# Designed miniproteins, single chains, continued (3), part 32

Each design is a single chain, and the fold is of that chain. pLDDT is the mean over its residues in the fold that is shown.

## One batch from the design tools (miniprotein)

Design m9087
Fold by ESMFold2-Fast:
Structure m9087 (fold): chain A 71 residues (1-71)
Amino acid sequence: SAADIAAEFGAVAREGVALIQADAPIEEIRAQLARLRELTARMPAEHRGNGQAAVDALEEQIAAKEAKAAA
């Protein structure tokens, strides 16, 4: 159901934030990103904007972490 997708999305998004705060390896954060993308694709079109915003935010955090690792 849409409610089940929304609940799982919330849980995955919270885990992604926790991994960033814990300075977890990029591959673990990318796993959460892949799951958020999958869940966003399964959402009703009217709610995909919120899913895409979360995906974009996590991609930005991964890019920042990669830039820091390269320095």
Scores: mean pLDDT 81

Design m9088
Fold by ESMFold2-Fast:
Structure m9088 (fold): chain A 82 residues (1-82)
Amino acid sequence: SDEEVLKEFYEEMKKAFEEIGKIAEEYLNDPSISKEEFLERLIEVAEKLLEKAREVYEATGRPEFKRLVEKIEEEIERLRAE
């Protein structure tokens, strides 16, 4: 059902937000972590969200998820350009 797909996406967003917070905190507090490692970890989280957003769009056809896919793709390309 749409509700199950949306709930699963919400849980993935919560996990991503928590992982981003941990990655940022580790980077700020551990001088052994390079900028490259930091960016690679952020990109990995973004790619997982991208995959899930695509699945939700495919399952529901909701145009807001197509826009979210485009936004996440743009942010990944920006991070890769760093």
Scores: mean pLDDT 85

Design m9089
Fold by ESMFold2-Fast:
Structure m9089 (fold): chain A 85 residues (1-85)
Amino acid sequence: LEEIRKLAEEARQATPEEAVDIFMKIAELAVKRNVTIEDIVKHLDPAEAGALAAAITAMKDDSVTPEQKELAVRRAVERLRAARA
């Protein structure tokens, strides 16, 4: 969780392209460490939690290609930034 929080903070100051890469890293760590979406929601604001929940769901889906997983994460980051604009 501490590592995920540090990455989320870094993503806030990142460019859109960098934020996609950071969110993918967070999703991979969450899957590997069995961090639940509920745990993430408790520690992040609702918009960030929603974007990360979508990214984690995509990363857990074995029927989806790596390219489709990246596209899902990119869309989540775009929605988050649009909501803040």
Scores: mean pLDDT 72

Design m9090
Fold by ESMFold2-Fast:
Structure m9090 (fold): chain A 88 residues (1-88)
Amino acid sequence: LAEEALAEIEANPELRELIEKAEEAFKAGDYEEAKKLYEEVYKLAKNPLLQAQALLGMAGAYAKLGDEKKAEELRKEAEKLRKEAEKL
C-alpha cells in the first residue's frame, strides 16, 4: 500500500510537484501556503494512504498556525483513512 502511494506520486508529475512545493513551504515557515498545497494534494490523491499523508501535512500546518482543534480533527480523519487502507 505504501508502495502504491509512491507509485501514484511517481506516475503523476502534478501530484509530485504539489508535494514538493508543500514541503518547501512548510520548511520555509509559510504554513498558510503549505496548508493550501496539502489541500490540493488531498483533492488529487486517489490512494487512501496518500490522502492520509496530505491530511497530516495540513494538520501540521494548522498546528503551527495555532489551530490545535482543526489539527486534531485532521489527524483523526487521517487515522480513519489509514485504517481503511489497512483493510485493502
Scores: mean pLDDT 82

Design m9091
Fold by ESMFold2-Fast:
Structure m9091 (fold): chain A 73 residues (1-73)
Amino acid sequence: ALELAEEFLKNLFSKPGTLRKLIEKGYLSQEQADVITAILTSPGVTAESAIRGVAEAFSPEELRRLAEAAASL
């Protein structure tokens, strides 16, 4: 779970606009995007806390799909 969350976030930060593109292409719901945005905009957020937050918010199956989708963009 942590490894998948790290891979997803790495692709998200390395490719500006990835979160919006994932929503546009139907890989990610608006509710899921809102959860990710809340984690990333939390006061005092670090790379480690963001990875953990995403890993706790999503199932391993959801994270695998998101990591694969983000990598394909």
Scores: mean pLDDT 81

Design m9092
Fold by ESMFold2-Fast:
Structure m9092 (fold): chain A 80 residues (1-80)
Amino acid sequence: MKNTLVIEGRAKEGSGEYAASVLGTALREAFPDAEIVVTPLPDGFRITITTEASLEEVIERARELAEKAGVELLRVEPGA
């Protein structure tokens, strides 16, 4: 069963596009079999990740990687 997580965030400093790219790449490396979609937003970005990993594992890893990427997480929710 695949789980979908929707992450909305913004860069703490500098370019939101760069921060989204760094976080997206880190998530692809952490979850190699995942489908990852990065969408720019007016005041940040959205990343949608669909993977066989548990929702708990994805949330914990996403929070760690966001911290390292300089991303402020605005929303982290299960995808519909």
Scores: mean pLDDT 81

Design m9093
Fold by ESMFold2-Fast:
Structure m9093 (fold): chain A 90 residues (1-90)
Amino acid sequence: MVRATISATFTAPSGEEFSVTFRDLLLGETQTKTVTDPNTGKEYEVKATAVSAEKISERIAIVTAEVTVTNKETGEVVAKKTVETLGEII
């Protein structure tokens, strides 16, 4: 099994920058967090899914996660990004 901590940064339509951290995300797991833009009061749903892992040693893998940011009121996807990080093989 592989786990990773994923940090993703995105810019809201207002120009505000947010950084969201997903801890101990397992391969194939989706974690969801809500962030609120203090300038507009709009809420965004941030989902991170660990989609693949490439083993580079007995205990370390390169983990690829997909992060999607959606406006909770409208359902509009405002950002998508792919993040790579080092993960631990458990």
Scores: mean pLDDT 82

Design m9094
Fold by ESMFold2-Fast:
Parts: C-alpha cells; sequence; structure tokens
Structure m9094 (fold): chain A 74 residues (1-74)
C-alpha cells in the first residue's frame, strides 16, 4: 500500500469519525472543542498503528498527522 493510499483511507476514517462524533456529541451536549479533542485522540492511535503496520518513516508519519489535523480543524 502506498503512502497516498494510506493517507486517503486515514482521511476517510477521519471524515466518518467527524460525522459520528458530531452527531453523538451534539446529542449529548459536547462542545466543539471536546469533539475535536476526541477526534485527535482517535487519530493519534490510528496513525501509531499504521506506522507500525506499514513501517512508516518519521516524515511519512508527520505528513499523516498534518493531513488529519487539517481535516479536524476545517
Amino acid sequence: MSLEEIKEELLKDTEKAIEVLNEAGKANGLSDAAIRALLRSLADREIEELAKEHNLSEEEVKELRKAVEEKIEA
């Protein structure tokens, strides 16, 4: 699997998590800041797992973190 494919799947997972956590979080009275904190926590864990599974370099991990952070902050 290429870095581009890993990044695309990670961003799809992030988009789905944003949808699910916004829906469930708003229903339970969570703030936008709390939802973003949960999203970052989930993303950090997924990136760590992907880095181990695909033997990603520090540079590749940084690219994935940047892409996810941009998606969460959008």
Scores: mean pLDDT 81

Design m9095
Fold by ESMFold2-Fast:
Structure m9095 (fold): chain A 86 residues (1-86)
Amino acid sequence: SLGELLEQIRAARAKGDQEKVEELYRKALELIDEEVAKLAKEKGMSPEEVEKLRRIKLLQLRSIVEGVSISEVRAKEEARRAAALG
């Protein structure tokens, strides 16, 4: 399911269909939240482990949507967080 959405996002990006990319991105975010919640319940994950898993999946999604490496997404996130703290 998530894999299918990621393939559709790549296809929509290749076509320049920005509206479709946004729609699919929103669906992927919801699915990630649902999968993380389900896995946390099934495996008895701590809140810290849940947050770490969610962050990893979000970095992967953003890498695909932006067409950049995961390390570049992480660097941008860290820079934005530093700016928000003053």
Scores: mean pLDDT 78

Design m9096
Fold by ESMFold2-Fast:
Structure m9096 (fold): chain A 71 residues (1-71)
Amino acid sequence: ELEKKVKELIEELEKKGLYKVAESLRKLYEAGVITEEMVEKIKEEIEKGKISLEVFKKIVEEEALKERAKR
């Protein structure tokens, strides 16, 4: 379930002190922007210890562009 995965990611980001990333993820999820593919990529970067606000924004932007290309 997407909601459960997003909630788990927000908790993980907050535990790591990445509050701005967590808040951005929450807002974009509430706006209906977040997809399963975005969640998977964000989770991978968190597990690698490479997540940042810039990396998060890049993932969302790249996946949103791919989704818009699927007409």
Scores: mean pLDDT 79

Design m9097
Fold by ESMFold2-Fast:
Structure m9097 (fold): chain A 88 residues (1-88)
Amino acid sequence: SEKVEEAIRRLGEALGISEERVKKAIEEAKKNPFKSGSDLVKKLGIPGIGKELNDLLDKVKPKTVEEATKIPGVGRSFAEPLLEILNA
């Protein structure tokens, strides 16, 4: 889905992820849809941010942008593309 690809690119930009890692995440999404926010963060490969965010995403399991923004360190620029990917 082009919408999922665009959302992954926007999330990558918000998190400062390299274009090479974003491209790999898009190719993985074409083969297997992301099942959770924690799965997505793990596959994007951000070691420091990924561990703490992954634990919080697994605990909270946000269904809306508002719920995601309640997670410490998660702003709207991260939450909006995250929920677009998870709801696709």
Scores: mean pLDDT 69

Design m9098
Fold by ESMFold2-Fast:
Structure m9098 (fold): chain A 84 residues (1-84)
Amino acid sequence: AVEELLKKWEEVGEETIKEDPSVKDVVEEILELFKKAIEEGLKKRKENQTENFTEEKIEEMFRKMAEEVERNKKELIEEIKSLA
């Protein structure tokens, strides 16, 4: 599930780079930050052992965010380009 989310984000990044190769470095940096945020989030929730927060719930939240990102894909691509 998390791996699928990262793959989707990587696909968006690849599409953005294909349209404008000058944004490659920025897109790669954003992807690394996204991967790091997921890893740290999962680690922190596991350490806290909260009754209502499991790895599955975190994955579900990221999945919902990915769906929202997919809906706003065009705007996100334009934002990534503007950062380059």
Scores: mean pLDDT 62

Design m9099
Fold by ESMFold2-Fast:
Structure m9099 (fold): chain A 87 residues (1-87)
Amino acid sequence: MTAEERANAEKIKPTGAAFLQQVRDGTALGKEFLALAEKVEEKAAKDPEETKKKEEEALKELKELFKAGATGEELIEKLKEALKEIG
């Protein structure tokens, strides 16, 4: 990798506090994360009993990944998985 590609990869793959900062700063990655989280909530509204349980499990798993130092990309992939399972 070039030095520029490496710097971009480090920006794209922040963990924990660095990823939270990207969400707060409204970066493209942070915006994608928030948009996917909102879609999970919208899906939960469609079938409250079944979907709410799946939403709660997805949120729990997301929190555990965050605690484990998962990257922003891993958290986004998990949200995409949750949307597919719910929908």
Scores: mean pLDDT 65

Design m9100
Fold by ESMFold2-Fast:
Structure m9100 (fold): chain A 87 residues (1-87)
Amino acid sequence: KLEEARKHLEAGKEAFEKGDYDTAIEHYERAVRLYLDTYNETGSPEAARQAAEAFRLLAEVYEKKGDTEKAEIYRRGARQLEARADA
Protein backbone atom coordinates (compact mmCIF):
# COMPACT_ATOMS: atom_id res chain seq x y z
CA LYS A 1 0.00 0.00 0.00
CA LEU A 2 1.96 2.99 -1.35
CA GLU A 3 0.00 5.60 0.64
CA GLU A 4 0.75 3.68 3.87
CA ALA A 5 4.47 3.55 2.97
CA ARG A 6 4.46 7.29 2.26
CA LYS A 7 2.81 8.02 5.64
CA HIS A 8 5.51 6.02 7.42
CA LEU A 9 8.24 7.83 5.47
CA GLU A 10 6.77 11.20 6.51
CA ALA A 11 6.35 10.13 10.16
CA GLY A 12 9.95 8.89 10.21
CA LYS A 13 11.21 12.23 8.87
CA GLU A 14 9.23 14.07 11.56
CA ALA A 15 10.69 11.83 14.30
CA PHE A 16 14.21 12.36 12.88
CA GLU A 17 13.77 16.16 12.99
CA LYS A 18 12.79 15.85 16.66
CA GLY A 19 15.86 13.71 17.44
CA ASP A 20 13.75 10.60 18.10
CA TYR A 21 16.03 8.29 16.14
CA ASP A 22 14.53 5.00 17.37
CA THR A 23 11.03 6.06 16.24
CA ALA A 24 12.48 7.28 12.92
CA ILE A 25 14.12 3.85 12.38
CA GLU A 26 10.85 2.00 13.07
CA HIS A 27 8.92 4.16 10.58
CA TYR A 28 11.64 3.98 7.90
CA GLU A 29 11.88 0.17 8.29
CA ARG A 30 8.11 -0.09 7.82
CA ALA A 31 8.26 2.15 4.73
CA VAL A 32 11.07 -0.01 3.26
CA ARG A 33 9.03 -3.20 3.77
CA LEU A 34 5.93 -1.70 2.13
CA TYR A 35 7.87 -0.32 -0.86
CA LEU A 36 9.83 -3.57 -1.32
CA ASP A 37 6.58 -5.59 -1.13
CA THR A 38 5.16 -3.38 -3.91
CA TYR A 39 8.35 -3.73 -5.97
CA ASN A 40 8.33 -7.54 -5.57
CA GLU A 41 4.63 -7.76 -6.55
CA THR A 42 4.60 -5.26 -9.44
CA GLY A 43 8.20 -4.70 -10.60
CA SER A 44 7.54 -0.95 -10.29
CA PRO A 45 10.80 1.04 -10.73
CA GLU A 46 9.27 3.88 -8.70
CA ALA A 47 8.64 1.51 -5.75
CA ALA A 48 12.31 0.43 -5.93
CA ARG A 49 13.42 4.09 -5.96
CA GLN A 50 11.22 4.89 -2.96
CA ALA A 51 12.66 1.88 -1.09
CA ALA A 52 16.17 3.17 -1.94
CA GLU A 53 15.24 6.61 -0.53
CA ALA A 54 14.01 4.98 2.70
CA PHE A 55 17.32 3.07 2.91
CA ARG A 56 19.23 6.39 2.58
CA LEU A 57 17.12 7.87 5.38
CA LEU A 58 17.91 4.82 7.56
CA ALA A 59 21.62 5.38 6.80
CA GLU A 60 21.33 9.02 7.97
CA VAL A 61 19.71 7.95 11.26
CA TYR A 62 22.39 5.32 11.92
CA GLU A 63 25.12 7.91 11.21
CA LYS A 64 23.49 10.19 13.81
CA LYS A 65 23.54 7.28 16.28
CA GLY A 66 27.25 6.65 15.51
CA ASP A 67 26.60 3.30 13.81
CA THR A 68 28.68 3.86 10.68
CA GLU A 69 28.69 0.14 9.77
CA LYS A 70 24.87 -0.03 9.54
CA ALA A 71 24.82 3.33 7.74
CA GLU A 72 27.13 1.92 5.02
CA ILE A 73 25.03 -1.27 4.71
CA TYR A 74 21.88 0.81 4.04
CA ARG A 75 23.67 3.13 1.57
CA ARG A 76 24.89 0.05 -0.32
CA GLY A 77 21.34 -1.39 -0.35
CA ALA A 78 20.00 1.90 -1.73
CA ARG A 79 22.55 1.86 -4.59
CA GLN A 80 21.61 -1.74 -5.46
CA LEU A 81 17.88 -0.92 -5.58
CA GLU A 82 18.53 2.13 -7.80
CA ALA A 83 20.61 0.00 -10.20
CA ARG A 84 17.76 -2.52 -10.46
CA ALA A 85 15.18 0.24 -11.00
CA ASP A 86 17.28 1.72 -13.85
CA ALA A 87 17.74 -1.65 -15.60
Scores: mean pLDDT 84

Design m9101
Fold by ESMFold2-Fast:
Structure m9101 (fold): chain A 56 residues (1-56)
Amino acid sequence: KEIIYAKGTNVEEKVKELEKKGITDFNIADNEEALKNGDLSVPVGGKKGDLTLVGT
């Protein structure tokens, strides 16, 4: 249940960085609005996890 905020809307770039580190199971919210609404996606080939990446 950890949240990481990406500055601006560079969520896609941060997703690639996490995938390069072998982290595949995490949630993605395009922005804080999506996080509050529960509109979460997962990386390609991954699953939901405890870590959530949020664009701001």
Scores: mean pLDDT 75

Design m9102
Fold by ESMFold2-Fast:
Structure m9102 (fold): chain A 87 residues (1-87)
Amino acid sequence: MAEKLKELAEKNYEEVAKLVIETAREAEAEAEPLLPSLSPEAQKLVREILEQLKELAAKIEAGASPEEIAEGFVEILEKGAEGAKLL
């Protein structure tokens, strides 16, 4: 998965960068009103995912490589899959 995302980012860097940044903003906006209804464990995990998305977006704005984008996004997806088990 990371390799395919890296290739996509290499071919369409600006579009992938914009998508990740927009996803980070949307995730924060949508998650904030839902956080109080989640268990404390789910809240912690969701906040960690949001923090990782913000960090990835900041790295992209600083000129992160396609490899860094792919690796960061895969890590966030794996953490999201763990979070889904708590909901």
Scores: mean pLDDT 75

Design m9103
Fold by ESMFold2-Fast:
Structure m9103 (fold): chain A 71 residues (1-71)
Amino acid sequence: SAKEEARRKAEKTVEGAEKLARLLAEDGHIDAARTVVEREGKEAIELAEKAGDLEAAKKVRERVQEILEEL
C-alpha cells in the first residue's frame, strides 16, 4: 500500500541520515551531522504525514530526537 511504502521510505531516509551523521561526527563535524539529521528527518516526517501515517511520523520524530541527543 502507499502507506506501507511511505513508511519504509521514511525509515530508510532516517537510517541513511544516521549513518552519514555518525561519519560526519567521527570526523569532528558535529554541526554538519546535526543538520543532516534535522533535514532528512523533516523530509521523512513530511513523507509519512502526507501518506496519512501519523504513527510513522511520530516514530520518525522520536528516532530523530534520539539520534540528535547521541551526537
Scores: mean pLDDT 85

Design m9104
Fold by ESMFold2-Fast:
Structure m9104 (fold): chain A 91 residues (1-91)
Amino acid sequence: KGKELIEAAKEKDYEKLEKLFNELKEEYESLSDSEEDKKNEILEAIARALSILDPTFIEKARVECATAKSQVEREKCFLKKAEEYIKQKLK
């Protein structure tokens, strides 16, 4: 799924990108706090896909999410920004 998300970003297939993003987001939300490595793999795939579409996305997301008090809150903020970005492309 992560590889497919990155390929969808390279192809600018926004419909496929949204579908795969939603599947990865659901997988992320189903993982326990002890499955940090799997959570990081999902976040890394999403970050790489979005950086292909907008090289400035990661830095903008970091700035906007900097007020979050914990790593978990920053990760949730990042996922929300990613979802908003993808939805904007599907207009």
Scores: mean pLDDT 79

Design m9105
Fold by ESMFold2-Fast:
Structure m9105 (fold): chain A 82 residues (1-82)
Amino acid sequence: MRDIVRESIEEVKKEKNRDYILPTDLPDLVKKVVEKATSRGLNPKDFKDEIILEASKNIPGLTDVGRFIVLPDMVETLLKPY
């Protein structure tokens, strides 16, 4: 079984024609993860830590503040409606 978050990152990369993602791509990434999770009867919020981890690996030049503060806060905000 494929990892929902990794599949979603690869889809974002293909749609944007890049081998990496930007922080501005996070809304699209979270939307794809939510759609895949809900279609499988899973809670999208359970993927928060995996989204943060996999996004941090795929965003070049991410600072410690970006990785440990900004990225987690953005993902939490984007998952809040679900």
Scores: mean pLDDT 81

Design m9106
Fold by ESMFold2-Fast:
Structure m9106 (fold): chain A 74 residues (1-74)
Amino acid sequence: SDALIRQGLAAIAAGDLETARKLFEQAADGMSPEEAARLSERLEHMAQVAKSNGDEETAAALAEAAEIFRRAAE
């Protein structure tokens, strides 16, 4: 669900990484492999941008979210 992904990203921004993980796991459940693969790539890109900005915590959370969707794409 697009709404769950937006809520997960908002949770990362708020520093609530546990809530973010649960929301992304819920969003991945029942998602098509195609959509999951695209989200994984997008989140990986966002993680690299955050890392470049020195935001290591946000980068790690986004990379973890990308892995959730990467696994859903398999």
Scores: mean pLDDT 86

Design m9107
Fold by ESMFold2-Fast:
Structure m9107 (fold): chain A 105 residues (1-105)
Amino acid sequence: SKIEELRKALDKLHEIAEEATKKLKEMVENNASLEEVKKLAKEYFEKIKEIVEPIDPEFAEKMYENTLKALEEAKSNVEALILFESSVTSVIMYLHVKIKELEKE
């Protein structure tokens, strides 16, 4: 079912988000450069886009573009981490709302 596809995508998103957040936090803690943090954050967001794209290609493209733009504007490695975490949370919330809407039909 479409709901099962969405739930599987959420499970993959949570797994990737946990891995990404751990690695990005370790980089910030070890005083990695802003550019290194941005690079890794972008690589993880490409993986997130790949998970979402089969479910909602329009949303996947929009979220990816918005996240890349936000990351480019980040002025510190801590800000880049916060923007990454915020973007991931927004994607997860969107898919949860989509599941709830389908359950009402």
Scores: mean pLDDT 86

Design m9108
Fold by ESMFold2-Fast:
Structure m9108 (fold): chain A 72 residues (1-72)
Amino acid sequence: MEEIKKTAESLGLKLTEEAIETLEKFLKENPQARALLEFILMLAAGEAKKRGRDVIEAEDVEKVLSELKLGP
């Protein structure tokens, strides 16, 4: 939780509490994905921007995480 907030703040990104909770749960189930945290946040920010939002919501995170689970 705190790690996600600090990383997002360092990147100038804002997330809803629901987005943070979704991402925190994913990282607990997939600790190796911590190395990809900045990348995940950047992709989620891109999804939010495509939808005309400056704030990352849970649905943006879920979409990015789904794509990562379909990876090789």
Scores: mean pLDDT 78

Design m9109
Fold by ESMFold2-Fast:
Order: C-alpha cells, then structure tokens, then sequence
Structure m9109 (fold): chain A 74 residues (1-74)
C-alpha cells in the first residue's frame, strides 16, 4: 500500500503517459481521485493512457474516473 501511494503521488506530480503506463491500476485510481478532489485534471496523453489501461484490465472504477477527468478538461 505505501508503495502504491508513492506511485500515485508521482503520477499526480508529473502526469505523463509513460508514468501512467508503468503505474498499477490501484495507483492510477488513487491519483485520479486525488486530481478530481483538487479540481485538476491530467494532460490528454496521460488520460488516454489511463483509459487504455482501464479497458485492458476491465477496471470500471478507473474508467469512470477517466471519464470525469476528461469532463474536467472543459
């Protein structure tokens, strides 16, 4: 759990597609929730990478969080 939180914080601090691809699904859920709670979103490339990971893993929570992040880019 501690390592997952560190991974999530790295994505929050510098949200790149590469970091998203390397992060665990659990870390991405934490990072996405943190961003939404702070009223911020990720770059388009990072959001796209998160969506691909959510679809590949079948993680409905992460997919829902990705949809919210995309809406926040408006």
Amino acid sequence: MAETNREAMEVLRDPTAEKVKEASVEALRIAARGALHSGRTFPEEAIQAMREKAEKTGDEELLSLVDELERLRK
Scores: mean pLDDT 79

Design m9110
Fold by ESMFold2-Fast:
Structure m9110 (fold): chain A 59 residues (1-59)
Amino acid sequence: SMAELEALARKYGLTVSQVEGARTLVQTVSRDVAVQYLQRDMGLSREQAEALVDELRAL
């Protein structure tokens, strides 16, 4: 839902559009590839990227 994406955006210091992009990525590629891409594209630490991937998978 939009409210869940807004909450994740606030938690990880991202925009809602970035979180929507991350959700699409997580559904398309493996966990390890998603983690690497989120670190590179969004400047997240490995721990933050792994946590965000796991939270997006739970949606």
Scores: mean pLDDT 86

Design m9111
Fold by ESMFold2-Fast:
Structure m9111 (fold): chain A 75 residues (1-75)
Amino acid sequence: MSKEEWLKLGKEYEKLGKDPSLSKEEQAKALAFAVEFLKKALGENHPEVDKLEKELYVRADEETRKKALEEAKKK
């Protein structure tokens, strides 16, 4: 998959993660996937990745965030 495809997926999942019609758990999973896709597109230390990791930290409790990040890393 190209850098452009990873960037597109990251932005689409970021949008899903901010969708108020989704459950808190669904939003956390979407944000976790967005973080992993942006890491693949932009690199782990990119400011956009740091921004989304902080949003995931603020929006999800510790347990929900851990589960979401584990799922995103496995897939």
Scores: mean pLDDT 78

Design m9112
Fold by ESMFold2-Fast:
Structure m9112 (fold): chain A 75 residues (1-75)
Amino acid sequence: SPRDQALKEAIDMFRALSLVVEAELALRNPSVSDEEKQAILERAIKELREILEQSTDEDFKKKLEEMIKELEAKL
């Protein structure tokens, strides 16, 4: 239903934002090694791509693609 779809999209958006925030916090942490930062970025990108593959909303897909590109630029 449209309501169930909207709820699914809200949950996926929350997950996507959480992944980006976690990656950004790791990048700003001087105690995290460069190798660990790259691994965290790669995991976040992988998870975001999985959300993108499951998404049917074109506006949300565009936002996910922008998030992925921003994180890939930091590799």
Scores: mean pLDDT 84

Design m9113
Fold by ESMFold2-Fast:
Structure m9113 (fold): chain A 61 residues (1-61)
Amino acid sequence: MPNIEEQVRAGLIALIAQKEYGVDFRKARAAAERAILEGKRQGLSPVDIDERALQAAKEAG
């Protein structure tokens, strides 16, 4: 199953962005998913990918 771990991780990041920063969940999730895929392509560490995904989700509002 492609991207299940990435989908779950993006959803959790989007929930944080929605609850703490008031960002639309759908927009935050899409931004987090894009940032995760981009970070993986760039060879970033899992911690750096999560940080960038959260920032992207915050900026999606």
Scores: mean pLDDT 80

Design m9114
Fold by ESMFold2-Fast:
Structure m9114 (fold): chain A 91 residues (1-91)
Amino acid sequence: MTEEEKRRLTREILELVYEAAVSPEEEAEKLKERATELISKGAGLPREEARKIVEQMVADFHELLAHLDEVLAQPHGDTEHRRLILELLAR
């Protein structure tokens, strides 16, 4: 596999894993199956091992998205934080 092919494959796998993390379970399963196939063929791994990697990557993305959502929710979740931000913007 060339470096260019590896870079392209990595991007495709990451896009599929991200989409799976944010999709309903039925659609997510199809995306995870596609990512599993790409890892299995690209790395020469058994499908079972490739699937474990995909499931771990999806879990990691769920944790990342949950953390990001919590951070982004802070300015809107607390009335005092919202008030301070609005006061700052008004000046």
Scores: mean pLDDT 76

Design m9115
Fold by ESMFold2-Fast:
Structure m9115 (fold): chain A 115 residues (1-115)
Amino acid sequence: SPEELLREAIELLKRALEVAKRAIEELRDKGKLSQEEADELISELEALVNEAIATLEGALAGTESIEAAVGALRRVLVELQGLLDRAKTAGASEETIRELEELIRRLERIIEALE
């Protein structure tokens, strides 16, 4: 059901933020990002993910449309895809890359199922 897909998406967004933070921290540790750049990118991703979760919770409550929820998911997906490309290029751990790829794939499937 759309409601089950929205609940799954919320949990995947929370997990994606945790993995994305780890990827950013790995890039900082490898000298590919400064501490300031890493902190800013984490802050921006946290804000985007929290806004997306609020939109999905609104869709579950009937105060937001499914279309708004899909739009929010797509915005997060674009940022996660950009981070994945940076992580691969900068030599983040294979485990972090694999976890991020799987989360992106699962979010893409939810978007397709909600459309």
Scores: mean pLDDT 90

Design m9116
Fold by ESMFold2-Fast:
Structure m9116 (fold): chain A 81 residues (1-81)
Amino acid sequence: SSLLEKLKEMVKKMKEYRKENPNISTEEELKKNREIVEEMYKEKKLTEFEVKLELDILESFERMKEAIDKLIEERKKKKLE
């Protein structure tokens, strides 16, 4: 589908960026994903609805990563006791 092809292009751009920046933080990665979505919108490769959908997905991943990072920190503290 066209949406799947657009998602594949976004993933490819992010993969190339991560390859050049292997120690990138989750926060920086999410910021870069937002930049890619905005750029693709300017290039008219994404509709307003697709942009909103992708940004909603990124917000969900941000919340999930925050929860995971909190669990990792709690686990790390427990290991040190």
Scores: mean pLDDT 76

Design m9117
Fold by ESMFold2-Fast:
Structure m9117 (fold): chain A 73 residues (1-73)
Amino acid sequence: AVVEKYAALGEQLIRKLVSEEDRRRLCADGGGNLEAFVARVLPQVVPEFAQLPAGTRLRVSQVVAQRVCAELS
């Protein structure tokens, strides 16, 4: 539930804040660049996210990157 809640929020924020062109660039390596971007930016936009366990934050970043990049293929 926690991972899905923050993954859904992260997807919405990325679609709102990151242009389609920039999303395509961040997905060019298969999603690693977008994963790193989400891991850095999401704690700044959602302060409560920074308080989650590191493993949970990593999983959320991976799920967001996978879903966003899949929609661009």
Scores: mean pLDDT 82

Design m9118
Fold by ESMFold2-Fast:
Structure m9118 (fold): chain A 108 residues (1-108)
Amino acid sequence: SAEEGQAQVRKALEEAQAIYDSSKSLEELERQIGLMTIKTRFELLSDPELASYIEQFVSSALKARLLREERPDTPRARIRTLIGLAVRAAEKAGLPFAEAGGLINQFI
């Protein structure tokens, strides 16, 4: 349902933010996000399409943030493309466009 998709997008962003804030290295960050992805796939076994959208959302949002912080010379077009992919994935999961954009702006 759209309500379930909305809840899962918000939950995934909160978990990704907590992992980002607590990770002491890029290696730890990648490991913890990988574990989160596996957990999400198991929790959403009945809806693999939703799981795929959540994975795309988190992956694109995290890549945009890391490029912005670690590679400030990254072209704005690349960051915008990743933000667009994250917003589109969140919409496919059931989150309204305006809310998806707001969450991504807060995260990045």
Scores: mean pLDDT 85

Design m9119
Fold by ESMFold2-Fast:
Structure m9119 (fold): chain A 79 residues (1-79)
Amino acid sequence: SVEELKKELDRILELLKKNKKKVEEESKTLDPKKQQLLHDIYESLVRMVIGILNSIYPKANPEQQKLLEEAKKELEKML
């Protein structure tokens, strides 16, 4: 349902925002190579989620597509 999709997208966005904060804080104590690796892992996870949303988009109804597009824009801001 549209309501369930909204809840799942909100959970994913909240989780990724919290994890980005944690990555930024933890990376401050790492050497540059490990800091880059941690950022690369985080970016890969965000891009994977964007890819999943893109794959769902053409099969979604217009209301769901609006939610997916909004979530994708939020995810792209995290990169």
Scores: mean pLDDT 86

Design m9120
Fold by ESMFold2-Fast:
Structure m9120 (fold): chain A 82 residues (1-82)
Amino acid sequence: SAEMRRLLDEIRELADEVLSGIDLGIADLLYGMGMWFLSKGDEEGALEMARKMVELVREAGASKEVLERLEKLLKELEELVK
């Protein structure tokens, strides 16, 4: 859906602000896989990729404010998965 794509885009943009180098490359791959899952109608697969991106940002030592924004976006995505 357009809303799920928007949420993945917002998570990706926040990850891009924090991550660099190899971690940014991994986030890009996860984002691409999430979009691929959405194209297949696999909303659960897209959600799993979003969760992995958020975890990658957490492991990179992102600020509490960034993590709270990502957790909110992830929760909104979880509520759209039906």
Scores: mean pLDDT 87

Design m9121
Fold by ESMFold2-Fast:
Structure m9121 (fold): chain A 59 residues (1-59)
Amino acid sequence: SIEKAKKAGKEAFNHFIKQGKSKEYALKQTRIVLDNWDLSEDNKEAVMKEIEKEANEKY
């Protein structure tokens, strides 16, 4: 589901940030994680935009 993919993407992003990686690197790795989910391109982009928005507000 899109909700489970969004949770997985946020967890992946936070994992890389905790490792001391840049926001840009963490977002790139999160997109790769989401590529393994059975999502349409539109749904993947919607999830990525939400993660990027939260990242920009928090970090």
Scores: mean pLDDT 81

